# Ledger of designs, part 11: designed miniproteins, single chains, continued (4)

Each design is a single chain, and the fold is of that chain. pLDDT is the mean over its residues in the fold that is shown.

## One batch from the design tools (miniprotein)

Design m12347
Fold by ESMFold2-Fast:
Structure m12347 (fold): chain A 91 residues (1-91)
Amino acid sequence: MAGEEAARRALREVAERLGISEEEVINMDIEKQLEIAEELYEEEPGRGLLLASAAMSYVVYELFKKDEEKAKEFNETFLKAFLPKAEELAE
């Protein structure tokens, strides 16, 4: 419950930063989602990665309701790109 609300808040923060709706962020191509996450990471590595990860968790959650296979592919692609960066920041 608390984690879901935190992820939703992160999505809203990202949407507000981009000047678009939460629904538009959820419906973006995976490539654009990864570009946004990379930009957040480059500007503020720790905070940006945490914000991007939380927002993407909510995107995956919403996609699971519509297309489970696409949600799994999306989640795997994001984890592959950012899990190594998260591990470096945890040191």
Scores: mean pLDDT 73

Design m12348
Fold by ESMFold2-Fast:
Structure m12348 (fold): chain A 83 residues (1-83)
Amino acid sequence: MAEELFQRGQEALVQGKYEEAKKLLEEAIRLAEAEFDLSDPLNQLFLGSIYYNLSLVYEKLGEKEKAKEYYEKSLELFELAQS
């Protein structure tokens, strides 16, 4: 389910449907955080990828502060996955 929402969010982002992409990616994060063991590096990489795409959506919406917040969260998860 979270992976399906992530895929749909990426498709919406590519199509310029930024508000739809935002909602889909935010829902994907909620499901991933609820369902996945976040001590697993693969799950950390997946969650990081969702945060990265959400940062791009906020950048396209002109919300620079939120874009930076989600970008930094994605980097933290990618760093954690390598540890």
Scores: mean pLDDT 85

Design m12349
Fold by ESMFold2-Fast:
Parts: C-alpha cells; structure tokens; sequence
Structure m12349 (fold): chain A 67 residues (1-67)
C-alpha cells in the first residue's frame, strides 16, 4: 500500500510539472509500476493467505490511478 501511495504522489507531481508531457510519462510509469506491484502483492498473498483484503485494496488504488 505504501508503494502505491508513493507512486501516486510521484505521478501527481509529474502531471503538475509537465501537464501534457507528464501524461505520457505517467501512462508508461503507471503501467510498469502497476505490473510490478501486482506481482509483488501476488507473492505476498501466497505467503499470507489472509491478505485478500489487502490485495483488493491495492488493486483498487491502482485502478484509481487511471481516473
């Protein structure tokens, strides 16, 4: 979750600083980071079966990055 929040803040700064230019960088960064975060969380869930809510929450945060 912390990593998702940090990424969100980073993306927000890129958008504010570069506006249209930042949108392209944000899209690429979001896709790459989202993929890595999802893989990392999948491994964490494998270790902690009770982490279903955490995984769902992180996925929802990633989806919000697109809005």
Amino acid sequence: MKEVEEFREKVRELLEKFSEEGKEAMKKATEEYSKRVSEHIALAVGLAEGSGVMVDGLREEILKERS
Scores: mean pLDDT 64

Design m12350
Fold by ESMFold2-Fast:
Structure m12350 (fold): chain A 81 residues (1-81)
Amino acid sequence: MTEVERAFELASELMTLLEEGKLTEEALERAYERISELPSVSEETRREIRRLLKEMLKADKETAKKLLGEVFELVLRELQA
């Protein structure tokens, strides 16, 4: 599985959890760990992603969807750089 495919799969899983109202701190922590395993993602981008994931826990559903989109955009930008 490519890094891009792994990032897409993770984004889809998080979106499903968000739609089902099952987005927990544990799920976001696991997501952060999976992103941290991607060798092309920089430490600076990882820190920004961690910030966005924490904001998602406190956000309403629509804001959380936008934040998830930002996380996905940052990851894909690094993987395609």
Scores: mean pLDDT 80

Design m12351
Fold by ESMFold2-Fast:
Structure m12351 (fold): chain A 61 residues (1-61)
Amino acid sequence: MRLPPEVAAWRRQKAVELAKITDPEERKKKSEEANKEILDWLREHHPEYAAEVERLEARRG
């Protein structure tokens, strides 16, 4: 499924913010928090896309 444009824009902005973090541990923590935040948002606003992502992860396990 195609990534929603608003999510793509959000990811670009978040990547710039994460690049400003010089500590690798903090960057990883913020990245994980951002991934959880976007998944929660996707479940509410784009549930079909969230279901696709969850199915892909299940197939890889």
Scores: mean pLDDT 74

Design m12352
Fold by ESMFold2-Fast:
Structure m12352 (fold): chain A 75 residues (1-75)
Amino acid sequence: SSFLAAFQREVDELMEELRKAETLKDQLLIYTRLALTMAGAMFQMDIQKAPQSVISELEQLMQQALSEANELLSS
């Protein structure tokens, strides 16, 4: 869908910013933005009654972003 395409582009842009991030602080902020972006998409997909598989994939991506942020803080 056009919504999914726009969402994917936003995620790709954040991943590009992450690649260019020069400090741990900037990387943490981008991972936090990714997690919030995924959470917002999950709520939007739930409202649209999207398949549970789609919502579960977004939840996994959100948890991955949070895990990466926590790993940076723990290292």
Scores: mean pLDDT 82

Design m12353
Fold by ESMFold2-Fast:
Order: C-alpha cells, then sequence, then structure tokens
Structure m12353 (fold): chain A 101 residues (1-101)
C-alpha cells in the first residue's frame, strides 16, 4: 500500500509542524497574561488532540495492512504530539489558577 505509506509520511510531517507551533506558542506564553496563556494553551491542546487522533487512525490502518514498521513510526510521532498536549493541559490549569486571584 504505497498510497497509505505516503499518507503516513504526510501525517508525520503535520505532527512535526504541530510540534514546531507548540514550541512557538510556549515561547509566546512566557510573554502573555494568564488569560492569554490559558487561551493559547486551550487552542494548542485542541490542535495536539486532533493531530494525535489522525496519527492513531493512520497507525491502525497500517497495522491492518501488515505494515508494522510504518505503524511504529506513526505511533512514535503520535506519542510526541500527545505528550505536548499533556503539557499544554497542565499549563492551562496553572494559568486558570492565577486568574482566580
Amino acid sequence: MAALRREADEEIRRGEEVAEEGRRVLKQMLQSSPQEAAELADEMLRRTNEESNRLEAVAQRLRAAGDMASARRVILAGAEVGMMGVGFASLRVSSLKELEK
């Protein structure tokens, strides 16, 4: 399934783009108010969750096709994006606590 491998490579690239944007947004949050930081974290949590779901869907299709090596590459990319999402979820909670006082 050459087409499925190309789709996997494209999705890994999107995951890399989301990771780069996450690093940019993290730097922006350092210069932001707690309200702005919470909004930025919420948006990145949404984007990382969407990308993680797309990578998981492609990995499942690769496994079904018997391409375990490509599936593993996609799973590792999904894990990186997922860990970034967990980080933004934590930062959102911290920013919201600052808004309580």
Scores: mean pLDDT 83

Design m12354
Fold by ESMFold2-Fast:
Structure m12354 (fold): chain A 80 residues (1-80)
Amino acid sequence: VEEIEKEFREKDSKLMKEYRQALENGDLEKAIKIFEEMLKLAQEYLEKVRELDPENTVRIAQLEKVIESIKKEIEMLKEK
């Protein structure tokens, strides 16, 4: 579980860096795609937590909130 969390954080950090670069370049389409990749990564991580640690309801709830936040950000970016 800890190793999966570390892998998720490393991949998420890399995507956030690419997202910032896309925003600096004014590439909104690329920024949206990167957020969609972050959404997929968070969803994959949630499924792994549900499989390996299903009794950790607090972590599952936190990840569900993160996923909802990312979805809202994607919607807001698409409205721009």
Scores: mean pLDDT 78

Design m12355
Fold by ESMFold2-Fast:
Structure m12355 (fold): chain A 58 residues (1-58)
Amino acid sequence: GPGEEAAKKAEELGKKSKGGARAAALMGYQDGRELVKQGKEEEAKEAAEKGIEAAKRL
């Protein structure tokens, strides 16, 4: 679903990033994945995208 796809993008960005950007992206991935497990697809997407945006600002 949308949350799972966003979480996957956050994980890929984290693997390609370093330092704070990596940490921000991977945090978005972890939060997104946990919300997907709870069936909260929209909230998972928001959490993952927040991590991606934070990583891009670093």
Scores: mean pLDDT 86

Design m12356
Fold by ESMFold2-Fast:
Structure m12356 (fold): chain A 85 residues (1-85)
Amino acid sequence: DVAARLRELAERVQAALEAAGMPELGRLVRQLLLRAETASAEELRQVADLLRQWAEALRKSGAPPEVVETVEEAAREVEELARRL
């Protein structure tokens, strides 16, 4: 179930980003992922692309590597879910 996996991913990513000291980013990523529960495959690919753009902006701004990797992993999982639709 894509919706259940998006919810699990949202909870895991938010917890990881909060632990890394970025609770506001964690909330934003969670909100983005939960809004994607009814998304089409194309919309999920757009969400994955947006997350990759956020990860690149975070890397350029000097965010910790753990934060960047967490957002990049979220993008990879969303793209994988899009392939299942």
Scores: mean pLDDT 85

Design m12357
Fold by ESMFold2-Fast:
Structure m12357 (fold): chain A 77 residues (1-77)
Amino acid sequence: EAAELRERAEALVKRLDELAAKAREQGNYELAKELERFRTDFRARVEQALKAGDLKTARRTILAAEEFIRAAEEKLK
């Protein structure tokens, strides 16, 4: 399950990078910076939780990131 959570986290990091690029292409530099900051914080939190063996915190962090990504995708329609 830890390996599955790592795979999901890596996929979300890639999606955040893609959304940041899309935001910049649309001239939404504020959202691009927000996405870049979120990516850095998200990766650090997931890595810390997985290193500690805290799979509940890792899952919660991943779910929060999925919600954030959904909201960002809505703004970039």
Scores: mean pLDDT 85

Design m12358
Fold by ESMFold2-Fast:
Structure m12358 (fold): chain A 60 residues (1-60)
Amino acid sequence: SPTLESLLRFAFPEGSKPVSAESLLALASTLPLTPAQRAALGRLRGDVDREAFLAALAGL
């Protein structure tokens, strides 16, 4: 979805380090995400890399 692509761009620019789950949830609170997408992000813990983020939101 365009919203997930925007979140990916802001959270994980090319070559960026892992981002904390708290930072991702804070950023997600400002975006028009679906309840399912918010629930998936809410299950993330600790440091989240780009691959873990994409896996958690696969098909959403």
Scores: mean pLDDT 74

Design m12359
Fold by ESMFold2-Fast:
Structure m12359 (fold): chain A 87 residues (1-87)
Amino acid sequence: AAALPEVVEVEAPSEEEVQEIVEELLAQGKLADVRGLDSSFALHVRIANLLLLGRVDEAAELAAEAQGVPVERIREALARLAAELAA
């Protein structure tokens, strides 16, 4: 096998688990704790959270600022990913 899931302590969570984690962080006001993480990781968590909430424009703005590219280009990439996930 290329990789054994059992050896991964933090496995990619299911969609339901991701939603529960996001809701729990919001309810506890611990969203600020995400800033304590590595800046790149914190940014990825914010982008993922916005995408899960259907806020593609806000996710695109954050990604564009981090990469120093036009937001329009990021919006196209995120729209493509969202379409693939919906299919």
Scores: mean pLDDT 55

Design m12360
Fold by ESMFold2-Fast:
Structure m12360 (fold): chain A 95 residues (1-95)
Amino acid sequence: MSPLERLEAVKPEELAEVLRAIALADPALRELAAALPDEHWVEAARTLRGNLIALLRAGYSPEEVLEKLRLALEESELSPAAQAALLAYWGELLA
């Protein structure tokens, strides 16, 4: 299955659960993640998935998409552990 086909097969709800689980596993993010309603995670996941699909359809390679995600994470206040977990997950989706 191609990276594009995998991203199109992943439901926003499934991606939302992964994003929330990574945030809940981080001690610095746990309380904030637990306080956010499910609709926030689903909407964030839908936006992220849509952007990744758009980049792949525009002709960016999976490696280029991962590099763009890495740079976006470096601009975030996420812990290094949360950034690494997200990059690993996205790397497997895009492989």
Scores: mean pLDDT 78

Design m12361
Fold by ESMFold2-Fast:
Structure m12361 (fold): chain A 91 residues (1-91)
Amino acid sequence: KIVFSEEEVKEIKEAVASGDEEKVKKVAERLREKHNIPESRGIYTPVELILSSIKLSKEEAEGLKKLAEESKDEELRNLATYLLQKHVSEL
């Protein structure tokens, strides 16, 4: 079972709220490696696991919208879209 620290959760939330693809990718890759998550599972697995388990703030939702619309990485665009759809369903 993968358990993220409060600081790691905060890092992902701040990166996502920024809407900066490069920042999200760097934090996700670092946390993926730290927790020995296989690359084959997806480099954004830490983002998926953390944001799937919390209620998104307005800033995080706006950041995800920007990532879904503007990211060059299709994997990140698809994940951001999925998380936004999940957020709307949880409201």
Scores: mean pLDDT 82

Design m12362
Fold by ESMFold2-Fast:
Structure m12362 (fold): chain A 83 residues (1-83)
Amino acid sequence: PETQAVSAEDVDVKAGTNTITFTAVNPLEEEATVTVKAINAETGEVLAEKTVTLPARGSKTVTFTVDVPKDTTIRLVAEVVVE
């Protein structure tokens, strides 16, 4: 099986505690396991990760709470395992 990124979004956040909401979408015609990662775009560090199972053509809202010491950009990436 291969892992494919199916969506990505950059969100600018300020120093302190931030709540980020991201809608993960399964573009496939079958049920898929989707992993959503919140990555610090400056460092490449994965700050948070959640795995959800989505029905065919389904979507689910995923919420992350991240605490950052300075203003930065968080990259949200949804990956699905295919074949």
Scores: mean pLDDT 76

Design m12363
Fold by ESMFold2-Fast:
Structure m12363 (fold): chain A 66 residues (1-66)
Amino acid sequence: MKEEKIKELEKKINDLKTEYDQVRAEIARASEAGDFERVRELLARYQQIKAEIDKLNTELEKLKKE
């Protein structure tokens, strides 16, 4: 059902937002520690999470309009 798909997408987006906030905090801590290799790895993950959230939000809006 459409409603079930919407709920699934909303949950996935919320889970990714939680991970996004956690990675952001980890980047700040790694930067303070001078661990620039970790910062580089975390920045790549951060960008991937953002792209996934944006993609899922686009899909969610399409489903809500249908």
Scores: mean pLDDT 83

Design m12364
Fold by ESMFold2-Fast:
Structure m12364 (fold): chain A 85 residues (1-85)
Amino acid sequence: SVQDNAELFVQQARELLRWLRENRDRLSPEQLQQMVAGLQYAIDLIDTILEKYGDKLSPELVKELRDLRKELERERERLERELAA
């Protein structure tokens, strides 16, 4: 279902964020650029899910997706600052 797929996406994105936070200091500039692109893709996917399927998701999952989007934006901004330094 859309709900189950969105829940799996949230879980996978949170695991990616955890890994990134643990390994950020070990990444090359090229890897950091790839991570920025990946985080942007995940943000865009959340926006698409909420726009097309928000009415089919539990209110709790909608909140989780919005909270996750904010975390992804903060992490992307941190990586962009590291690339600019």
Scores: mean pLDDT 88

Design m12365
Fold by ESMFold2-Fast:
Structure m12365 (fold): chain A 87 residues (1-87)
Amino acid sequence: LKLPSTEEVDKYWNELLQKARQMIKGLTPEEQLELIRNLINKVKEGKGTVEDVLLAAAMIHILQIQNEPGISKSELERLNVELSKIP
């Protein structure tokens, strides 16, 4: 879910983006996608936190910007739609 943008929220988002970059760094495209799917599934099962949702969103955002040849844009859009269905 998108929170209201303030200076503190922007700082928090920047920190999440840095964490997401470190988490996906050194992973294969398949491992990066599996990590995102695992975060989404964890939240769907009621075992995840708001931070897990935000980390999944940050990872999808980073991968979309990088336009990585090994990662399908349609798959990232599908994951983003799946994430948007979380209550």
Scores: mean pLDDT 75

Design m12366
Fold by ESMFold2-Fast:
Parts: C-alpha cells; structure tokens; sequence
Structure m12366 (fold): chain A 89 residues (1-89)
C-alpha cells in the first residue's frame, strides 16, 4: 500500500541519518514528499521508485566512492521519474 511505501521510505531516511549517508537524506525525503502529496501516482511507479531507492541505499553502504556516487544519481533519477510522470499528466 501507499502507507507501507511511505513507512519504508521513512525507515530508509532514519537509517541513512544513523549511518551518516547525509547525501541521500534530502533526495529520499523529496521522493517521500512527492509520493505523499500526489495520490494520482500509479502504485507500479511508486513501487519501482522504492526499489530504486533500496538499491541506492545498498550501493551507498559500500566503501567504494564510485558506488556511493552511483547511489546519489540513482535516487535523483528516481525522483526525476516521479516529476516526469506528473509533468505529462
């Protein structure tokens, strides 16, 4: 459900703060706020975006700077997918 997805994003934000992944906090909060404010977003898109954020979180936990950069870009891309959908409909 949407509530379950928001709860999972909130948990990821809390974990990012706890683990010092500060570069992910604001982008994930923006994704959460877009999903919360736009009930017209299809659940399939919202679920895909959550999966991308989860993958990004795993990359960010790596000691590899390239993977950490990839994590930030993946979260930004996920947010852009939501904004692009909203701009078309």
Amino acid sequence: SRADIIARLDALIAQARAQGLDLLVAPIEQIRDIIRSNPQLPMSLVERVLRDVEVAFELALSDDVAKQVGAVLLVIGAGLDLELYLSRQ
Scores: mean pLDDT 87

Design m12367
Fold by ESMFold2-Fast:
Structure m12367 (fold): chain A 79 residues (1-79)
Amino acid sequence: ALERLLKTAEEADRVLEEFLALKPPKEVLEEAHRIVGEGQQKAAEILASSSDLEKALEESAKIFEETLEKLKELLEKVK
């Protein structure tokens, strides 16, 4: 679970570097920020409500993976 979260974080850093290299318009950066914010909020709610840390980490990993895929889709539209 934790390993999966860390791997997703590494991929997210790479996607962010690609975004920065493209110098996208502010509206695209705002959309990216919105996508990340939604993912973070959902993960925080799961972690706050769960009594099972391992299960909460796995569910959070899925949310971050979905968030990363949405960011990759946005990146593909802009390039």
Scores: mean pLDDT 77

Design m12368
Fold by ESMFold2-Fast:
Structure m12368 (fold): chain A 81 residues (1-81)
Amino acid sequence: ARESADEVWGLFDEMAAVFAEYEAGRISREEALARLRELIGRVADPAVRAALEAAVERFLAGAPAADVARELARELQALLD
């Protein structure tokens, strides 16, 4: 990846927190989307960016936050190894 593994996992943690806050009803859909777009916008590696974008699409389609986070973690681990 163009980003360090530490940086990518930091972005993952922030993204997972956004999913959890939205699922708990603590933030609006508009706020969640704005935060997710900002996080994805920090990513230069196209494979990492594609994995993050796919996770956002699964989440917006109504997948549970925990399931989206688990699948994204698996994809990112494969890309960073």
Scores: mean pLDDT 82

Design m12369
Fold by ESMFold2-Fast:
Structure m12369 (fold): chain A 97 residues (1-97)
Amino acid sequence: SLTEDEKNIVEKALKIKSGKEAYKLLENLLLSDEKNKLSNAAIVLGALKAAKPKLASGALVFLLGLDNKKIKKQITKLLTSPKLLKKLEQAEEFAKS
């Protein structure tokens, strides 16, 4: 289900120790020009939801509070896409294993 690159993203997300690290990583992904940025952001959120759920929710609340139109648009796409939500669930399950 997850590729080796996607599993590496889960492992990196699980090493996050603070809310600042969490929202900075997500902000950088959401503002990047990378083709897979939303898939990678979904993986980070799924991994954090499994292991550090307060960091996951705190990062989303912080990013939405920035009133940045690009960030809000990307978060909306991530949270309303069935394909991206499935990727988030796959990362959450892998992080629990």
Scores: mean pLDDT 87

Design m12370
Fold by ESMFold2-Fast:
Structure m12370 (fold): chain A 73 residues (1-73)
Amino acid sequence: STEEVLKEMEEVAKEIHKLIDEKVATSTDPLEQTKLLFLKIAVDTEVELAKRNPSIAEENLATLKQLLADLKA
């Protein structure tokens, strides 16, 4: 259901936020820190867009899951 997709999207976004915060805390490169913080904003934007237009929610969830996998590598 759309509600379950949006709930999973919020959980994935929360895990991405945690990994970004950890990477920012351990980074010594101000450019990397800035890029990571903009990525955090982009993740929140994808979640809000999916809430406003649920027809894109499954596609946006797949994108966030790919980003989470990339951040774990």
Scores: mean pLDDT 87

Design m12371
Fold by ESMFold2-Fast:
Structure m12371 (fold): chain A 71 residues (1-71)
Amino acid sequence: MPTVTMRLPNVKEVAKSLGVSVEELAKKAEEIAKANGAEARLEGDTLILTGPAENVLAAVEAIGKYIKELK
């Protein structure tokens, strides 16, 4: 399957708005991505998601749901 990369910027701003640390948000995003068969890593202020396209999309949706549940 083709590997895709998706970049999610402004991680520090999102973490601040949720009242969590950037490290906590990045760790949770990595756990969610791994559960969906993708890989996530924090590079500066950008979360990078890599994997099969369907897995990356599932990970992004799951991360978005997690963020909404924290608000």
Scores: mean pLDDT 81

Design m12372
Fold by ESMFold2-Fast:
Structure m12372 (fold): chain A 65 residues (1-65)
Amino acid sequence: SMEVERARQLGEELGKNLAKAGVTDEEEIEKAKKVFELTMREKGYSEEAVEAGVKAFEESWKKNI
């Protein structure tokens, strides 16, 4: 639960920051999403946490562009 919530916060922050930086190209966001996913897996996050983080990243980016 706390791990999933932390992953959500990380994804949300990344998505927001990329949108604020002016990254609006969906292809570049897809690449960033894959890097984030791989990094989270490498750090030992569960599949549930990775999925939650990626979803939060996408939702946050879309809300802030």
Scores: mean pLDDT 86

Design m12373
Fold by ESMFold2-Fast:
Structure m12373 (fold): chain A 57 residues (1-57)
Amino acid sequence: LSEERRRQLATLLRENRARPLSNQEIGDRLGVSPSTVRSHRKAIGEDPVPYLPLFRP
């Protein structure tokens, strides 16, 4: 991904953590394939956002 798309992806992930977007939704917003989004998230150390499995801190 370009640096601009990388910055946009990071912003989207941060803003949507309470309502995590799927790789397809992020890909649609950025105009890239969901596979590209998935690979990029792994590369920057941001795994799929629908973790939120803490339930209690």
Scores: mean pLDDT 62

Design m12374
Fold by ESMFold2-Fast:
Formats: C-alpha cells, sequence, structure tokens
Structure m12374 (fold): chain A 97 residues (1-97)
C-alpha cells in the first residue's frame, strides 16, 4: 500500500523532528490504511504492515524516551496500543478462513 508506506515515512520523520501533532496525524493515516486492508480481506498484507509498524514504532519510542521527548513517546505508546488491537483482530479473521 503506497498510502501506508507514505504514512510510515511521515511517522518516522515526525518522531525524529519531535513533532507530536504530525506524529499523531501520520499514525492515524497508518491505522486507516490498516483498517482498509482488513475491510478488503487483505489479511496477509495487513498482518505484514502491522508488524512493520510495530517494529518502527518501538524503535522510535526508545529514541524518543532517550531524547526526553515525553509528548512524542506518549503518542507512540497510544499508536502501539491501536496497532496491537488491530493485529489481534487480523489474527482472529485469518483463523476464520
Amino acid sequence: SEEAEKAMAEFVRASDAGDPDALREAGQRLIEALKKLVEEGKYDEASDLSLKAMFIALANLVEAELRGLTDVAEVIRQFLEEIHKLSKEIDKKKEEL
């Protein structure tokens, strides 16, 4: 998904810049791209994207905490909770097929 790839690039860029508002917007776009893949029945693509998003978010969380960017770290934690929830929903739907 080109939309998901762009959203991931913006997420990393916003995290590096210490911009919690831009990070929140990029995270929401990535969540929306994941939900669209799930609605389209593209569970393998959604699973792959959720895993990549989790790894990127975890790496950026560690860096944000080391830099003392409390607001950025909080946005990343909220994003991780949403991705984790979606990942569980994807796994359940894959089991039903």
Scores: mean pLDDT 84

Design m12375
Fold by ESMFold2-Fast:
Structure m12375 (fold): chain A 80 residues (1-80)
Amino acid sequence: KWDEAADIFKKLADENSLFGKAGLAVAYEKLGQTEEFLKVRDELLEEVENVKDYFDLLNAIKTGDVDKAETILKKYNQPL
């Protein structure tokens, strides 16, 4: 489940997708891969200046709130 999601998000993250990086962070957190999660989190926080937007984006991905995720990504000129 989350292992398969991590593979897909990793491919998107490798293409510099902010959505991919955020999804990868969610997947690593769900898999208990703390070291990998922290590395991706640090990369995301470098790109996402607002810590609230970071948490809101991860939560939107966790809950499947597509509209919320898209709204946050648009602030950073990123597609869903």
Scores: mean pLDDT 78

Design m12376
Fold by ESMFold2-Fast:
Structure m12376 (fold): chain A 85 residues (1-85)
Amino acid sequence: MAGTTVSGDTTITLTEDGTVTGVSETDDEKIYAKAENAKVGELAKGTLIKETKDKKYIADIIAKAVDGKNGTGLVIEEVTVKEVE
């Protein structure tokens, strides 16, 4: 279910399809972002990470390549969340 990318002391958890997972403070809400089309150093705009009946939450994701022991990994460098009505 979860893949892990490690760089030094930094661990980023991705699924095998590049989905970033997160859990909000509320048990009824989960935050998931797909990095499927994210390129190294490129801003992936408008990634839907959460949807409720009245609102959508969209994130802009920046991915970074990291040289690791087993080759180049992908690290999510920045996530900016926007609420859209």
Scores: mean pLDDT 43

Design m12377
Fold by ESMFold2-Fast:
Structure m12377 (fold): chain A 79 residues (1-79)
Amino acid sequence: MSYSELGRQAYAAGRYEEAGRHFEKAGELALESGNNLLAAMYYRQAGVYYRRAADRTGDERLRERARELGERSQELFEK
């Protein structure tokens, strides 16, 4: 089972922080394989899920992580 599939299952169960972590790992693996576009897409998705987790919990660290992943995703789209 892939990290992106694990992330989708966590999201369906309402576990947004867990979903974000799985998509972040999927992005890391895509980056290691040289697929910058796929990595950008996964980091963007991870950021969306971390943002939802932050909105539910008030955890500002998750909100900041979402922002950082959004910026990293944009950088990868330019490469």
Scores: mean pLDDT 85

Design m12378
Fold by ESMFold2-Fast:
Structure m12378 (fold): chain A 65 residues (1-65)
Amino acid sequence: GSVEDIARLLMERAGLSEAAARAIAEQMVAGDEATIRLLAELAQKEGGLSEEEREELVRMALAAR
């Protein structure tokens, strides 16, 4: 995955604006694995992502590094 792929997932599944999705995607790619998992958990809890969508988000962020 790329930053753009992560941002698209956040826009489509969590209902985030493009600006917010890009900012979070960039933070996930720049962060360590713990940061990626924390941000994915927050997207699930606050954005209403399913467990499968959360796992996909983590996988994409790790692959984008």
Scores: mean pLDDT 79

Design m12379
Fold by ESMFold2-Fast:
Structure m12379 (fold): chain A 61 residues (1-61)
Amino acid sequence: SLRDELLALLEELRALAERRPEHREELTGVVDKAEAQLPSLSDVQLRVAIAEVRRLLERYG
Protein backbone atom coordinates (compact mmCIF):
# COMPACT_ATOMS: atom_id res chain seq x y z
CA SER A 1 0.00 0.00 0.00
CA LEU A 2 1.04 3.67 -0.26
CA ARG A 3 1.19 3.82 3.55
CA ASP A 4 3.54 0.80 3.69
CA GLU A 5 5.72 2.37 0.95
CA LEU A 6 5.91 5.68 2.87
CA LEU A 7 6.71 3.85 6.15
CA ALA A 8 9.59 1.97 4.46
CA LEU A 9 10.94 5.24 2.99
CA LEU A 10 10.67 7.00 6.38
CA GLU A 11 12.79 4.21 7.95
CA GLU A 12 15.40 4.77 5.19
CA LEU A 13 15.29 8.55 5.85
CA ARG A 14 15.72 7.98 9.62
CA ALA A 15 18.78 5.78 8.93
CA LEU A 16 20.15 8.48 6.58
CA ALA A 17 19.67 11.12 9.35
CA GLU A 18 21.95 9.05 11.63
CA ARG A 19 24.65 8.99 8.88
CA ARG A 20 24.29 12.76 8.17
CA PRO A 21 24.64 14.49 11.61
CA GLU A 22 24.74 17.96 9.94
CA HIS A 23 21.22 17.29 8.53
CA ARG A 24 19.91 15.02 11.32
CA GLU A 25 17.57 17.67 12.81
CA GLU A 26 16.00 18.52 9.40
CA LEU A 27 15.62 14.86 8.32
CA THR A 28 14.33 13.62 11.71
CA GLY A 29 11.83 16.51 11.73
CA VAL A 30 10.45 15.36 8.35
CA VAL A 31 10.14 11.75 9.62
CA ASP A 32 8.41 12.78 12.88
CA LYS A 33 5.95 15.07 11.06
CA ALA A 34 5.13 12.41 8.44
CA GLU A 35 4.64 9.69 11.11
CA ALA A 36 2.31 12.00 13.11
CA GLN A 37 0.24 12.81 9.98
CA LEU A 38 0.27 9.27 8.49
CA PRO A 39 -3.18 8.10 9.84
CA SER A 40 -4.95 11.13 8.27
CA LEU A 41 -3.16 11.36 4.88
CA SER A 42 -5.21 10.92 1.68
CA ASP A 43 -3.81 8.92 -1.29
CA VAL A 44 -2.82 12.20 -3.01
CA GLN A 45 -1.05 13.40 0.17
CA LEU A 46 0.68 9.99 0.54
CA ARG A 47 2.02 10.25 -3.04
CA VAL A 48 3.28 13.80 -2.36
CA ALA A 49 4.94 12.65 0.90
CA ILE A 50 6.56 9.65 -0.88
CA ALA A 51 7.95 12.00 -3.58
CA GLU A 52 9.29 14.40 -0.91
CA VAL A 53 11.03 11.60 1.05
CA ARG A 54 12.50 10.15 -2.18
CA ARG A 55 13.84 13.63 -3.08
CA LEU A 56 15.54 13.95 0.35
CA LEU A 57 17.06 10.44 0.06
CA GLU A 58 18.38 11.35 -3.43
CA ARG A 59 19.72 14.75 -2.27
CA TYR A 60 21.47 13.56 0.93
CA GLY A 61 22.15 9.85 0.13
Scores: mean pLDDT 88

Design m12380
Fold by ESMFold2-Fast:
Structure m12380 (fold): chain A 112 residues (1-112)
Amino acid sequence: DPEKIAAAEKALAEAREKNDKYREHAAVLALIFFRARDGELDAEEIKELLKKAGFNVKSVELERTEDGTVIIKFELEVESGVDGKTVTVKSTYTIYPDGSIEIDSETEGQVE
């Protein structure tokens, strides 16, 4: 979906301008979702997409269930919008066959 990808890229740029790390995270996940929808999604492709989006990717795990549900578990190091400050974001992203999305995320680490 080129229109949905373009909208997600615009949302990502706006989130970065506003230092909104949660909106940036959501926009990256939306990009992964829409790119995966018509293509085969694997852990290596997700890792490369997240790296291309500027994230330091620690781990990516992918499970595709028989019913078409995609479960993505990943750990990212994200800049918090303050010079030299990073946080680790651990996320489980569940994409259901109907296109509904469930996100469970936790943040650990602040300023070192």
Scores: mean pLDDT 68

Design m12381
Fold by ESMFold2-Fast:
Structure m12381 (fold): chain A 76 residues (1-76)
Amino acid sequence: DIRTDPQLQQDINDGMLRIARGVSKAIGDKESVKTLDELMKNGASPEQILLATQYSTALSNNDKKKIEELKKKLEE
């Protein structure tokens, strides 16, 4: 049960960060790769995981405006 399994929720969250990193690397965004590596290393907060999920979506869509907005939120 995804809703009641904390380990499964953690695995999903970790997977989203890894996807965001892979997309950043594929498009040549070295700064985003570095930021995502730091988030994975330090243990992302729920807010950071949510932002990383939105960020991976923006990267997949090549939405530069959303990427810039989400980078600012991650730097706060």
Scores: mean pLDDT 67

